# Ledger of designs, part 53: designed miniproteins, single chains, continued (3)

Each design is a single chain, and the fold is of that chain. pLDDT is the mean over its residues in the fold that is shown.

## One batch from the design tools (miniprotein)

Design m9835
Fold by ESMFold2-Fast:
Structure m9835 (fold): chain A 54 residues (1-54)
Amino acid sequence: SFAERLEKLLSGPNSKTAKAMLEAYEEAKSRGLSDREIAVRATSAAIRTIGDEI
C-alpha cells in the first residue's frame, strides 16, 4: 500500500523534512486514517518544513 511504501521510504532519512513527514504519518496512522489521508498529511508537513528551511 501507499502507507507501507511511505513508511519504508522514511525509515532511514535524517533531514528535518523527513522527520516532519514521519511524525505526520505516525499521527495520522494512529488515528486510523486512510492511506490517502495519511499521504496528504505527510506531504503537507514536508511542504511546510521546506518552506521554513528556505
Scores: mean pLDDT 69

Design m9836
Fold by ESMFold2-Fast:
Structure m9836 (fold): chain A 95 residues (1-95)
Amino acid sequence: AIKHLEEALKYLEKAIEAVKKGDFEKALEYLKEAVRHISKALREASEEVQKKYGPKIGKAAKEAEDAIKKGDKEKALKYLKKLKKIVEEMKKELE
């Protein structure tokens, strides 16, 4: 689980940088890769961790995706950073 969350954090950082550069297409690709790694970590996690973090992650990821697809730089950065914090919290709980 932890290794997948570390990969997710790397892709979220890349997505944030892409948004800052106005590259929304690359930002969307990096977000999708981050979500793929998060999904793998959640599947390996306990039911308690899945129930606690799954809904928060899903909502933040959906809001980030919608903002990126609309080219809304401010909202995209807000929700990508929110998603990153949730992933960091989940990683810390699994340590």
Scores: mean pLDDT 87

Design m9837
Fold by ESMFold2-Fast:
Structure m9837 (fold): chain A 107 residues (1-107)
Amino acid sequence: SLLEQILTPVSAAEMAAAGAEFTARLNAAKSEKERIEVITEMNIKALLMAVAAAPTREEALEILERVKKEAEEVIELGKKEGNEALIEYGKKVLEFAEEARKVLEEL
């Protein structure tokens, strides 16, 4: 669950393994769309790890607030440029940030 992932900081070995997995998936991607989907998942995983590693709930919430603002800016940029992949990326990051915030606020 998202709650378990937020409460469980990953080890350096698990971080390295995740990085290797994403690199392999990125190399296997056959289209720009697939490449962007892998990058999106990788970035959401990195954000989840950053939230889990935050020393305090307050610092974790500050990370999520910054991420939300940046995601909203990415969506607006995607709309201006007609880039659907960028809009989808921003929406997924925004959804993650909002859900993670709810989980943290209930702790």
Scores: mean pLDDT 80

Design m9838
Fold by ESMFold2-Fast:
Structure m9838 (fold): chain A 80 residues (1-80)
Amino acid sequence: MGRLLVVASLAAGIIAEKAGDPSVGEEIIDEAVRAYEENGGVLTKEELRKIIREKALEAGLSEEEADEAFRKAEEAVAAA
């Protein structure tokens, strides 16, 4: 159940690095935790993807960059 929150943390780190702003990563984590709590302890891949895209776009990154960060985070968690 915590797997997608780990993906959120890794994707947040990637986005924060690309944006040059750690606060963007904290916003992604905060929104992911909020979505998890609002859904009774469940976070879906589609909800997480939406959060990452919205925050990346607000930080001046593209949807393609957001999707790449999410994919890399998923691969890293799957490899661990």
Scores: mean pLDDT 81

Design m9839
Fold by ESMFold2-Fast:
Structure m9839 (fold): chain A 87 residues (1-87)
Amino acid sequence: SSLLEEALELAEKVKEALEKKDLGAALRYFTQLAQVLNQILPTLSPEQAAAVRAELDALERALRERDYEAGLKHLDRLQAILEEALA
């Protein structure tokens, strides 16, 4: 599978963990997602890369603050950017 498809799969796992309020699982899958996204960033347009970094940073902050609702909102935005990059 492509790195974009792998990132989307990991994003879905982060989403499931956030919906269950499982911070440990959310952090584990977030770390894996961030690693995959770092490999994808050089292949994106500067605008798409900036948007991915912004949502990834906001998601990390939400996890740190245990703001599951904010985490889900930023994750949804991140998934949308990745799906646009896949198209």
Scores: mean pLDDT 88

Design m9840
Fold by ESMFold2-Fast:
Structure m9840 (fold): chain A 61 residues (1-61)
Amino acid sequence: DVDSRVQAARDLLDRGEVGADVSDQLQYVVTTVLVQTPDPEAQRTVDDLLERIGRLLEARR
């Protein structure tokens, strides 16, 4: 369920409680959903979330 995965990702990002291992797991799940769901709208949403996760991880460096 793409919507549930996307919402879970947003909730974690909004809480700011994203540790390295949790971010890695979330990135894996989001990437898997992107591969499994060939929908352009869902792909763009997932890609945006992955970019946000990447920026969060980079900012913590």
Scores: mean pLDDT 63

Design m9841
Fold by ESMFold2-Fast:
Structure m9841 (fold): chain A 103 residues (1-103)
Amino acid sequence: KEELKKEILEKIDKIYEAVRQEVEGLPDRPAPTPEQLAGARRDMLNLLLKTLSKLLKGEDVTEDFVAGFRAIVDRHGLTREQALEFVDILHESLKNLVEFFLG
C-alpha cells in the first residue's frame, strides 16, 4: 500500500505542475457570474472524482486532467486567479483523499 500511495502522490504532483503551466497561459477575462462559478464548482468536483477513480486504478491521467480542467475553465469563463485557486484546491483534495483511502 505505501509504494502504491507514493506512486499516486507523485502522479498528482505531476498533474499539478502541468495544469499550473496551462493556467499561466490563460487570457485575461472579466469576473464570471455567480451561475458560471457554480457550474465550474460542479464540473470541477466531477473532474476530481473521475481523476481519483482513475489514479486508484493506476491509470495515467495527466493529459486527460489538463484537457478537462481547461475545458471547464473555458466553458465557465474562469479568470486565471480563480483557475489557480481551483488548481490548489484540487491538488490538496486529491492528496488528502489518497491519504484517506490508502493510509
Scores: mean pLDDT 87

Design m9842
Fold by ESMFold2-Fast:
Structure m9842 (fold): chain A 112 residues (1-112)
Amino acid sequence: IKPIKEPTSEIEAKALAAVIISEIDKISLADAVAYVERFCKGRKLTEPKEFVACILGVAPDSPLVELAMFGVKSVVEAVYRVATTYGKLSRETIDKVYNSRFSEALTILKKN
């Protein structure tokens, strides 16, 4: 299993957000992609604070983002923090889900 790679583009960051939202909220990957495209529109998801705000469904200046961002320096660190704290997922589960579903999320985003 490959570790999660830091997203280098907005489309990669959106795909990563959709994979994590789908697993935390137990919704389809297509629904998670639609959510990211609708509710995270105009956010720079390569920025860890904006990425966390997107997943939590709150404004970037929310106290929930401040708490989730404590000591976080990257989008990958933000993914593990949010998924373990709010999603109650193990790091192994997150890595497995990323490796199985990230390319599918990218395909859905490129098609839309």
Scores: mean pLDDT 84

Design m9843
Fold by ESMFold2-Fast:
Structure m9843 (fold): chain A 80 residues (1-80)
Amino acid sequence: SAAKEAAEYAKKLVELLENGASAEEIIKEVKKVEKALKEAGLSDIAEGLGKRIIDLVKKKDYKGAIEMAKKAEKLAERIA
């Protein structure tokens, strides 16, 4: 399901953020989370969440980005 895919992508996003992956890899994974959440029917949440995570990464607020990514994972798991 799209919700299950969103949960898996969000989990990988958390791992990338915790391991100091490149901004390019992080943004690519954020876009996968956004797409899967939109397909699961959460378009408003997907757009706001993705934009906020990318903004936090650009500001080098990796702690904030990780917290938002974990919230996305929990949300996706709850609707899967």
Scores: mean pLDDT 84

Design m9844
Fold by ESMFold2-Fast:
Structure m9844 (fold): chain A 68 residues (1-68)
Amino acid sequence: MPSLEEQIVDFITSLARDLLERRKASAAQVREAVDTVLAQLAREYNLSPEQVARIRAAADARLAELVA
């Protein structure tokens, strides 16, 4: 079973892909949407700053591959 952090990274990656492919969003718009969603999920699931940092790092790596 994937961890909560892995599920959030997968969700953010799927959102970024949808924005780029279906909504024709720019990389800047995708980054802003990702930051907004991560902040909301951090509040909803009471994520620690360390968990948020790990999720952001993983999401940033996946996003860099997606927008390359």
Scores: mean pLDDT 77

Design m9845
Fold by ESMFold2-Fast:
Structure m9845 (fold): chain A 84 residues (1-84)
Amino acid sequence: NVEEVVKLIRILKEVAPDGLVSLEEAEKAAEILQKEGSKRPKELLLAELQTADFDGDGLVSLDELRQWALAKGVPQEVIDKILA
């Protein structure tokens, strides 16, 4: 769902201001997204986000989030506006 991906990357930018998303930050973002009305289980949201961890170090960069969101169908203009 493109709308959930957009909400998730907005939240991730706020919880990870250093530009690197840790597992704890990803869990916090998933909890906020559920509170905002997402019907997906937190564990499923985290599993989806883990596919963005291309180097397997347990950290997701904002550039990796851009590629992941684009692959999920979010327009690049929307991604750039959120992650700017």
Scores: mean pLDDT 72

Design m9846
Fold by ESMFold2-Fast:
Structure m9846 (fold): chain A 77 residues (1-77)
Amino acid sequence: SLPLERSESNGVVTGGEVGPIDADAPGEGRVFAYKDGKLIAEGRGRNTGDAAGQAIGDALVRAFLEDKPVRVEVTAE
């Protein structure tokens, strides 16, 4: 598995803590984003990279709407 760097929206959120995003099995595109042990976003796609992009996007949008800091970490294969 390849760790993807932490993602934080400099124009939307100031930063907060999110647990590691668990990549699903190789060849399947599912990634989960957590904050304080709670699932805040899930990405699904044709591969892990696509799923990671969706999960990060959803987490950032959610943080923007809630006006709260969020930091996202992604691990993908």
Scores: mean pLDDT 48

Design m9847
Fold by ESMFold2-Fast:
Structure m9847 (fold): chain A 58 residues (1-58)
Amino acid sequence: GLSPEEAGRGGRAAGLALGADEAGAEKAFQTSKDTVERTGDSDAGQRAGLAAGAAAGR
């Protein structure tokens, strides 16, 4: 699975691709990282990061 940092980087990149600004991208990074650290589930981290990025880009 992805490390928390790798999951965070994926969430940040996805947030930026969805139109998030830097603050939104940082939120996507932290949400993805925190989810992987809490659950040990890389897929859950990716989904959480995408949701945070989409919300920030909207």
Scores: mean pLDDT 77

Design m9848
Fold by ESMFold2-Fast:
Structure m9848 (fold): chain A 66 residues (1-66)
Amino acid sequence: SMAAQIAALQAEIAALEEEIRRLEEEIRRAEKEGASDVDIGVLQVRLAVARTLLERTRRKLEELLA
């Protein structure tokens, strides 16, 4: 049903928002602890991917609500 699809997308959005929050905290800690630019760069790539997925999932939800 449309309601089930909306609920699934909302759950995916919530999970991605939590993942982004965790990655942002990991980056902040890595920077404070003097981690290498390579290690910080890996976390930044993961964050960029999660943000892209969040944007795409939000667009899918908007299309269903239109």
Scores: mean pLDDT 90

Design m9849
Fold by ESMFold2-Fast:
Structure m9849 (fold): chain A 81 residues (1-81)
Amino acid sequence: SALEAAERAYIAGMAEGLLAAGGSEEVAKRVADAPTPEEAERILVEAYLAGEVSAEQVNAASRAGYAAAKAVDPEAADRLA
């Protein structure tokens, strides 16, 4: 479905945005392997609290995820934001 495609784009976009910002490949893989957007966000927040990623990298991941989801389905992207 369009919603499932937008959710997968959100997760993949977050992982790619994290890598583009110089973030950990291990954290990016954990985000990419997440079954849901909520789990991907939880992994990213936990990594930030553990000092594995910076606030700038978290922001880059979130922006990239939203942009990727919006390109697939704008309504679904707004629900993920």
Scores: mean pLDDT 86

Design m9850
Fold by ESMFold2-Fast:
Structure m9850 (fold): chain A 104 residues (1-104)
Amino acid sequence: MTEQEKIELLIEFLKEREEARLRALEKLGKDTSEERRRLEAIEQGKVILEVDGEEVELDVYNTTVDEIVELAERMGMSQELIDNLRKASAADALLSLYFWQETT
């Protein structure tokens, strides 16, 4: 799989996941303004992450492993996991950080 194909699959995966969240919130009658904003960002090739209560926007096509590692360190990811991010492609590192955030 090429890096470009990985980025395209990452965007598709993130979009589908946020759309599923938005639909779930709509069924519960909750405000979806934040989720719609996140979806709009993903459609523009951007991912919004919450770091120390602040929103950080990453450009999926132009983000580097070093930027992802810096965010992972700020979010309190363990050194072992951060070392694994450093060995990954930018797309794989971003996907790993996104999943880690959702399980923590």
Scores: mean pLDDT 78

Design m9851
Fold by ESMFold2-Fast:
Structure m9851 (fold): chain A 89 residues (1-89)
Amino acid sequence: SLAEAILAAGRAYSLVVAALNSTDLEEQKRLLEEAIEEIKSIPKEYRNHPEVKAILEGIRKTVEELRKKHPELQEIIDELMKLIDEALA
């Protein structure tokens, strides 16, 4: 459902924000891997919905801040960014 898609996108956003605020590298990686799974769970038919798209764009901006603060996470951040770009295409 659309509600489930919005919730999944929102959970991904919360996980990325939690990673940005974490000081533990292993926790940051786990949170980002969970965010990736949440984004993957968004059904294709709802990825173009304005509410879902707005949340995904918000995640993209937060991930850019995460990249600046935690360059050691570059590999998983690149994977997450690729997934977001594919979802928004």
Scores: mean pLDDT 86

Design m9852
Fold by ESMFold2-Fast:
Structure m9852 (fold): chain A 76 residues (1-76)
Amino acid sequence: SEKEALIKELEALLEEARALIRAYLAQTLSPAQVAAAEAALDRLIAHVREVAPSLSVEQIKHLIAIVREEIAQLQA
């Protein structure tokens, strides 16, 4: 379904954002601090996955747009 496809897209983008944030933080933080930040991001991503099925198609599209914008900023 459209909603299932959008949820998969959102999940893929969140995984991409996590990898970029990890790479960025590893430049300035200790390994222990990077691990703590990764654990926090894992909890946030898990929460988004839990909530996503209760969101409308339009709300999921809006979240995708926000995550895409953040990824673009991290890649700059």
Scores: mean pLDDT 85

Design m9853
Fold by ESMFold2-Fast:
Order: C-alpha cells, then structure tokens, then sequence
Structure m9853 (fold): chain A 75 residues (1-75)
C-alpha cells in the first residue's frame, strides 16, 4: 500500500540521515504506548520518526508532505 511505502521511506531516511535504528524506534514506540511522563523530547530523532509514522498511518501525511518534512528536519 502507499502507507507502507511511505513508512519504509521515512524509516530508511531516519536510519541513513539520523542513525535511528529499528530497535531505537521500537523503544520510542513502547515509551509512547505506555504513557511515560518522561517522553523523548520533541526534537529527538526517534520521536520525530514515531510522530511521522503515526501521521502516515492516520492518512494525515502523504508523499509530498513527507518530502517537505525531510527538508525542514535537514535545515
């Protein structure tokens, strides 16, 4: 599906550019799901990846939106 392709694309970008591993992403997801009162800071790469994936899954972020997000994060 398009959503699966966008999720793969964002994961690869964060791995290549920010060094976020699949393990770091799974830990960030667990922290978010367990409702930690000490979430990762907004600028943390694993948290940024998690938020972008959530937006893709909800249909709030398309390919153009993802490309724009990459440009803003690289600045």
Amino acid sequence: SMKEKLIEKVKKWFQTVKGVTEEEYEEAKKIDEEGSNKPLPEGHPARQLLILIKHIELGLLNEEGLENAFKEIEK
Scores: mean pLDDT 78

Design m9854
Fold by ESMFold2-Fast:
Structure m9854 (fold): chain A 85 residues (1-85)
Amino acid sequence: SQDDLVRQIDQLLEEVRKLIEEARKAVKEGKLDEAQKLVDKAQKLLLQIDELMSQLSPEQQQKYSPQYGELYDEVLGVRGEIGSG
């Protein structure tokens, strides 16, 4: 159960990183509508990660919180870039 949660969280974190990379590339290419769709997907996955993290032990939550926060801040950053274009 905990191992399944960790595996799912790790997979979703990797997907979020990929979406952020794709969104930043789309911003650089002036594809703001595409970038917005990618950011929206990343935000949805972050909500799923938050739900799964709530089911982890407090010790495991402490380990994932910095990674989650970093990705959340990156998503906000890309969203800001889109809103400024």
Scores: mean pLDDT 87

Design m9855
Fold by ESMFold2-Fast:
Structure m9855 (fold): chain A 75 residues (1-75)
Amino acid sequence: MTPEEYRKLAEEYLSKIENPEDYRYVIEKARQLAIDDPEAAEKFLKEVEERSTDEDVINAAKAGYYLGLAERLEA
């Protein structure tokens, strides 16, 4: 998967959130984890999916994860 494909996936998940700015903290946390340690980011994403009942939080974590993977590949 290319950086462009990851950014497109991130945009798709962001489009499912009514107010993405309200979830900026989750997006940035997932993004940073994906840049620094993709395995830790996958573990974080899985934990959010299992423990969160808020679909917007799950979509925010996925968006951040894919943005971070795109940035990691462009480094």
Scores: mean pLDDT 83

Design m9856
Fold by ESMFold2-Fast:
Structure m9856 (fold): chain A 56 residues (1-56)
Amino acid sequence: SKEQEIARLEAAKTVLQSEIYFLKKYEKDEEVRQQRIAQLQAEIDQLNQQIAQLKQ
């Protein structure tokens, strides 16, 4: 169902947000940190777009 798919996407988003938090706290290589965070933020943006479309 749409509700189950939205819940799945929100859960995936939470996992990615947790990964960003841990990169900011524990990744000391600034270049690696910036690259990984940028990739995760792009994935979160894609999930947000999918969630928005499902909520139409």
Scores: mean pLDDT 88

Design m9857
Fold by ESMFold2-Fast:
Structure m9857 (fold): chain A 127 residues (1-127)
Amino acid sequence: MDAQLAQIRALVDEMTRRIVDLLREAGASDEVIEEIRRLLDLFGQTLEDVLRNRPELAAEFITAAVTDLSIAIVKIAKENGLSEEVIERIVDVLLDFLRDILTNVLGLTQKQADAAVAAVRRAVEAA
């Protein structure tokens, strides 16, 4: 449990850093960066709560939560005039995070993780 929580915190922090760097390079305002950081912080807190209280639901929960988070971030980025290339790079960071958590933290197979990642990408593209 504690080792998994530490790994998840590190992966959330790395994902947040990569997304913030992409937003800054794209010329996003501090307000937009702060809004996205807030979403990422809430996401991380919710993941900790699920792992502590309902670890049996972690894989299903994280896939759904990454879907919702990705849709929300893409919407904010589009509304603030970020290019499709920057948005695609942000989505790739979110999907890298999902794959890493599902395989390296939660112990799912590559096939299961690839299916989840493909489902999230389709949901984001459909939104």
Scores: mean pLDDT 86

Design m9858
Fold by ESMFold2-Fast:
Structure m9858 (fold): chain A 89 residues (1-89)
Amino acid sequence: SEAAAIQAQLRALEAEVTEEYLATPEDSTVLSPGLQRAIELGEQAAILAIRTKAKTLEEVQHALEVAKEQKQSRLVEAAEEKLAELKAE
């Protein structure tokens, strides 16, 4: 399914950045640049998927619920904008 394809792309992206992070020095008790980049790339990929690949109101509503639960403000905004666009039809 399209949802499974998007999820696979997100996992591949996160796996690549995680591998880069694991290759970096262990000098920090805070978020490493690699881990922060993985979070940012995951969020960017999710926003792109909502804006370009989400085709139904139900898909966007589900994404909005997940984004709210995880307190991801940029994802919430992207999902709300897409929801408004779909409802305008």
Scores: mean pLDDT 67

Design m9859
Fold by ESMFold2-Fast:
Structure m9859 (fold): chain A 98 residues (1-98)
Amino acid sequence: SQSEFEALVATTVVEEGRKLNLPLSVVKAVQTHLIEYLQNNPLLFATLLTNPEELRTIVHEVLLTIKERKAKSSDYQDVVVEVLQNSLIRDLKKAVLA
């Protein structure tokens, strides 16, 4: 269900944020933007529902990018979009090379 997926995203973002010592405010903002992006991209949503390890990898990359760039809250949505687009490019490249 959607609520179960939202709970999975929430748990994953909190766990990965804790590993990176990020504030809860950053974690919650990323969670909101990630859920909104996935709801607007149903094919990617369906892919991540069947691949929870890929979701964890994407979440980690988003949070790590925010930490390394010292991104401001106004930039979080752009970072989420950038990381998800880069993930799609990697998946497309793997499919072409397989």
Scores: mean pLDDT 80

Design m9860
Fold by ESMFold2-Fast:
Structure m9860 (fold): chain A 74 residues (1-74)
Amino acid sequence: MDEERYRRIEEAARLSDGDPEKGLAIAEELVSEISGLPVATIRRALADPRPGDPVVERILEAIARLAEIYEKAK
C-alpha cells in the first residue's frame, strides 16, 4: 500500500538524524520490496555501480517509484 510505504519513507528520513543505520536499513528494505531484489544484491550493486547493469536500472526504477509515492502523499 502506498500510504504504508510513505510512512516507512518518513520513518527512514526521521531516523537519519538520530539513527542513520536504522534509517538506511528501512530504505534498503523498501527498495528490495519494490525492485524484487535481495538487500545483499542491492548493496553489491551500489558498492560497484556499472553503467547499463540491469540490477542498477531496477534499483533506480524502485527509487523513482518511492519518490513518486512520497511526492503524491506529501
Scores: mean pLDDT 77

Design m9861
Fold by ESMFold2-Fast:
Structure m9861 (fold): chain A 80 residues (1-80)
Amino acid sequence: MKEDAEQELRELIKRSGELLNQAKEAGAITDKEMEKEMENVVKRGQEAVERGSTLEVLQEIILDLRKYINGLKALLETYK
Protein backbone atom coordinates (compact mmCIF):
# COMPACT_ATOMS: atom_id res chain seq x y z
CA MET A 1 0.00 0.00 0.00
CA LYS A 2 1.20 3.53 -0.75
CA GLU A 3 0.83 4.73 2.85
CA ASP A 4 2.92 1.81 4.13
CA ALA A 5 5.56 2.51 1.48
CA GLU A 6 5.67 6.20 2.47
CA GLN A 7 6.14 5.26 6.13
CA GLU A 8 8.91 2.78 5.27
CA LEU A 9 10.62 5.36 3.06
CA ARG A 10 10.49 8.00 5.82
CA GLU A 11 12.07 5.55 8.27
CA LEU A 12 14.77 4.62 5.74
CA ILE A 13 15.53 8.30 5.04
CA LYS A 14 15.97 8.92 8.77
CA ARG A 15 18.14 5.81 9.19
CA SER A 16 20.25 6.71 6.14
CA GLY A 17 20.96 10.15 7.56
CA GLU A 18 21.97 8.69 10.93
CA LEU A 19 24.25 6.07 9.36
CA LEU A 20 25.79 8.55 6.91
CA ASN A 21 26.62 10.89 9.79
CA GLN A 22 28.11 7.99 11.80
CA ALA A 23 30.23 6.96 8.79
CA LYS A 24 31.51 10.53 8.33
CA GLU A 25 32.38 10.79 12.04
CA ALA A 26 34.18 7.43 11.92
CA GLY A 27 36.15 8.48 8.82
CA ALA A 28 34.77 5.48 6.96
CA ILE A 29 33.79 7.54 3.90
CA THR A 30 37.03 8.17 2.01
CA ASP A 31 35.49 8.73 -1.45
CA LYS A 32 33.75 12.10 -1.87
CA GLU A 33 31.83 10.81 -4.91
CA MET A 34 30.43 7.96 -2.80
CA GLU A 35 29.34 10.48 -0.15
CA LYS A 36 27.68 12.64 -2.83
CA GLU A 37 25.82 9.66 -4.34
CA MET A 38 24.59 8.63 -0.88
CA GLU A 39 23.30 12.16 -0.23
CA ASN A 40 21.59 12.19 -3.65
CA VAL A 41 19.70 8.96 -2.88
CA VAL A 42 18.45 10.43 0.42
CA LYS A 43 17.42 13.64 -1.36
CA ARG A 44 15.50 11.66 -4.01
CA GLY A 45 13.68 9.82 -1.23
CA GLN A 46 12.72 13.04 0.57
CA GLU A 47 11.51 14.58 -2.70
CA ALA A 48 9.44 11.49 -3.60
CA VAL A 49 7.66 11.53 -0.23
CA GLU A 50 6.98 15.29 -0.38
CA ARG A 51 5.72 15.06 -3.97
CA GLY A 52 3.43 12.11 -3.21
CA SER A 53 5.03 9.89 -5.85
CA THR A 54 3.43 6.67 -7.14
CA LEU A 55 3.79 3.39 -5.24
CA GLU A 56 6.14 2.08 -7.96
CA VAL A 57 8.52 5.05 -7.58
CA LEU A 58 8.43 4.79 -3.77
CA GLN A 59 9.26 1.07 -3.94
CA GLU A 60 12.23 1.70 -6.29
CA ILE A 61 13.67 4.32 -3.93
CA ILE A 62 13.05 2.03 -0.93
CA LEU A 63 15.12 -0.69 -2.62
CA ASP A 64 17.89 1.81 -3.41
CA LEU A 65 17.91 3.11 0.19
CA ARG A 66 17.97 -0.43 1.61
CA LYS A 67 21.04 -1.26 -0.50
CA TYR A 68 22.62 2.05 0.55
CA ILE A 69 21.90 1.40 4.25
CA ASN A 70 23.29 -2.15 4.01
CA GLY A 71 26.45 -0.76 2.39
CA LEU A 72 26.84 1.85 5.14
CA LYS A 73 26.31 -0.75 7.88
CA ALA A 74 28.93 -3.04 6.30
CA LEU A 75 31.36 -0.10 6.03
CA LEU A 76 30.80 0.88 9.68
CA GLU A 77 31.28 -2.74 10.85
CA THR A 78 34.68 -2.74 9.11
CA TYR A 79 35.66 0.40 11.07
CA LYS A 80 34.48 -0.95 14.44
Scores: mean pLDDT 75

Design m9862
Fold by ESMFold2-Fast:
Structure m9862 (fold): chain A 87 residues (1-87)
Amino acid sequence: MKELKEELEKLLKEAATAVSNNDAEALQAALEEMKKLAEENGATIGVSVTPLEPVVPGKPVKFKITVKATVNGETIEVTVEVTVTPA
């Protein structure tokens, strides 16, 4: 559990960095690694994305990304914030 949380947190931070850099390839790679890690540990992954500010086109908006991994009824939760400018 602790090691899984630590690796998920690392991958989620990598995904957040990729989003900040508009690097779709790095984002996809990080998400694929998170999915693999969960599957290898028999975990189910839920991802939720929540805007922290009103979404207005052309304005930077903070989003909260939460990843929950559940193994044997125990839940690990990792959260990061990213800033995106919607089209």
Scores: mean pLDDT 73

Design m9863
Fold by ESMFold2-Fast:
Structure m9863 (fold): chain A 99 residues (1-99)
Amino acid sequence: EKEKKLKASLLIVAAAIQVVAARFLLDNPSMTREEAADAVRGAIGALEEVVKNAKYLSKEELQFALKIAQEVADIARRLGDETNAERAEKIAKEFQKLL
């Protein structure tokens, strides 16, 4: 239980870092959209793993994970990546069900 909670918390932080990286890449003219898309995919993968262990998270951690999932969806839409935007939206709904 404690180990799964710690791993889930760290994965939320990893997803948040990838969101910051994707925003930075999109806002810099010399950076490629492919690099931003890779960061989005990484964030979604981390959040999907968080969902599997969401029952071990505090309300504050779930609220933060929800916010990160929503930001991932917004970045995916900016990239024209409907599939990953929908995946992130489904993840957000799963966190919202637990709040």
Scores: mean pLDDT 80

Design m9864
Fold by ESMFold2-Fast:
Structure m9864 (fold): chain A 88 residues (1-88)
Amino acid sequence: ENEKLAEEFRKAVQEFEENDTPETREKLIAILKKISEKFPEMKLLFDTLIYLLNRGYSYEEIKAFLERVSGMPYEEFLEAVEKAIIEA
């Protein structure tokens, strides 16, 4: 269950990275909402990401934001999120 959710998260992120479209943004927003509902500790971060996505911030801008707030390289941050989902 949680492993599948982590996989869905990575796929949505990868689709957005490959092609920044309204469709890829909407898919990413949907999975972020689903994760934030299951993991309240991630809610503030994911609500912020949803806000940025809805305001039209680019992949590069969102990547820079995540690196800045986490203090981690983007890929390490994504791995940390996936691990948190799987381990819960």
Scores: mean pLDDT 82

Design m9865
Fold by ESMFold2-Fast:
Structure m9865 (fold): chain A 81 residues (1-81)
Amino acid sequence: SLASRAARLLLQAHIAARVLEKTDPEAAEEIRRRIEEGARRLAEGDFEGAVRLAEEALREGLSRLTPEEREAVEKEVQEAL
């Protein structure tokens, strides 16, 4: 469902932001703001909006990470899901 996809993407974005915070706390804060908006949309039943915002947050987060940091995110995601 769109709801489960949104939740999964928000989790992935949250993990990416946490990893990014160690090297770029300002960028991590920006991604967390997008995650908060996505979570709000999900709570309001706007599943399409939640997916879009979560995808944007994840894409931005991953683009700021090194390949090693991306591997760390992937491992944490696999352990959480």
Scores: mean pLDDT 86

Design m9866
Fold by ESMFold2-Fast:
Structure m9866 (fold): chain A 64 residues (1-64)
Amino acid sequence: MYSKEELKALGDELAAAGHPQLGAVLNSLAASTDKEELSAEEIVELMKRNGFHEEAELLEKVLE
């Protein structure tokens, strides 16, 4: 599971690695979620529900 701090750090790392859109989405989720921790599966599902399908698939590939 990812804490808000870990999710933000992951977003910043992925933005630096050439995925600024994915990084921005992860930072936005970290700031807006009411949960203290999210699983990778919950993050991917939330991204898909918000229309970020390409970013969700990229995140799944990066985390595997």
Scores: mean pLDDT 78

Design m9867
Fold by ESMFold2-Fast:
Structure m9867 (fold): chain A 88 residues (1-88)
Amino acid sequence: SREQRILRLEMEAGALLLGMKTLYIALKKGKAPEEVLKVAEEALEEIERLAEELRRLIAADAPVEELEAVVRRMREVYKEMLKKIKEL
């Protein structure tokens, strides 16, 4: 159902946001290099923005395909951030 699809998307988005916040806190406590912190901070800000966009779209009863696109963007932001950090 639509409700089940939305719930799965909200759970995935929530997990990505929590994971990103947890990672950023761990990097700061571990005194990671400034370039690593900047990459992580930029990714966190974008994931927070996308999570807010997802909430607004759900409230507006947007098509599930549009919600799925937002969560896909969140996944790509997280994935690209990890790749950039590994290359530093």
Scores: mean pLDDT 90

Design m9868
Fold by ESMFold2-Fast:
Structure m9868 (fold): chain A 57 residues (1-57)
Amino acid sequence: MTLTSEVVAPEADAEAARAQLLAELQAVFPGARVTAVEVEPLPGGLARVTLTLEVPP
């Protein structure tokens, strides 16, 4: 099963936000694997981080 989740954070904090989101998703779905990471720059020095994960059956 494929899951997509997003977080918006300041560009300087984007990596920390990604790590936090991944930790939260891994807590809910043990064994889920990251298949894609996308970082989209936004106005005002923000970034949208999108994680796509594959959850085993």
Scores: mean pLDDT 82

Design m9869
Fold by ESMFold2-Fast:
Structure m9869 (fold): chain A 69 residues (1-69)
Amino acid sequence: AGDPYEGQPTLAPEEEVEAALAKLRAAGLELIGSREQLAKALSVNPIAGLSVEELVEALRNAGVFVRPA
């Protein structure tokens, strides 16, 4: 459910986490850290409409890093 008035969760939904992981994997990137850290970063950085480069930059600005896999 994509309702912005449901209350902002501390962590992004698993759907957004899986979509972000799929984008990173398609670009040959691996998440440094936990899925929980990624979900927390995604709660303030929506991935819908972002390119892989924009996603990586948004994650870095939130303190979440990736490396070549």
Scores: mean pLDDT 69

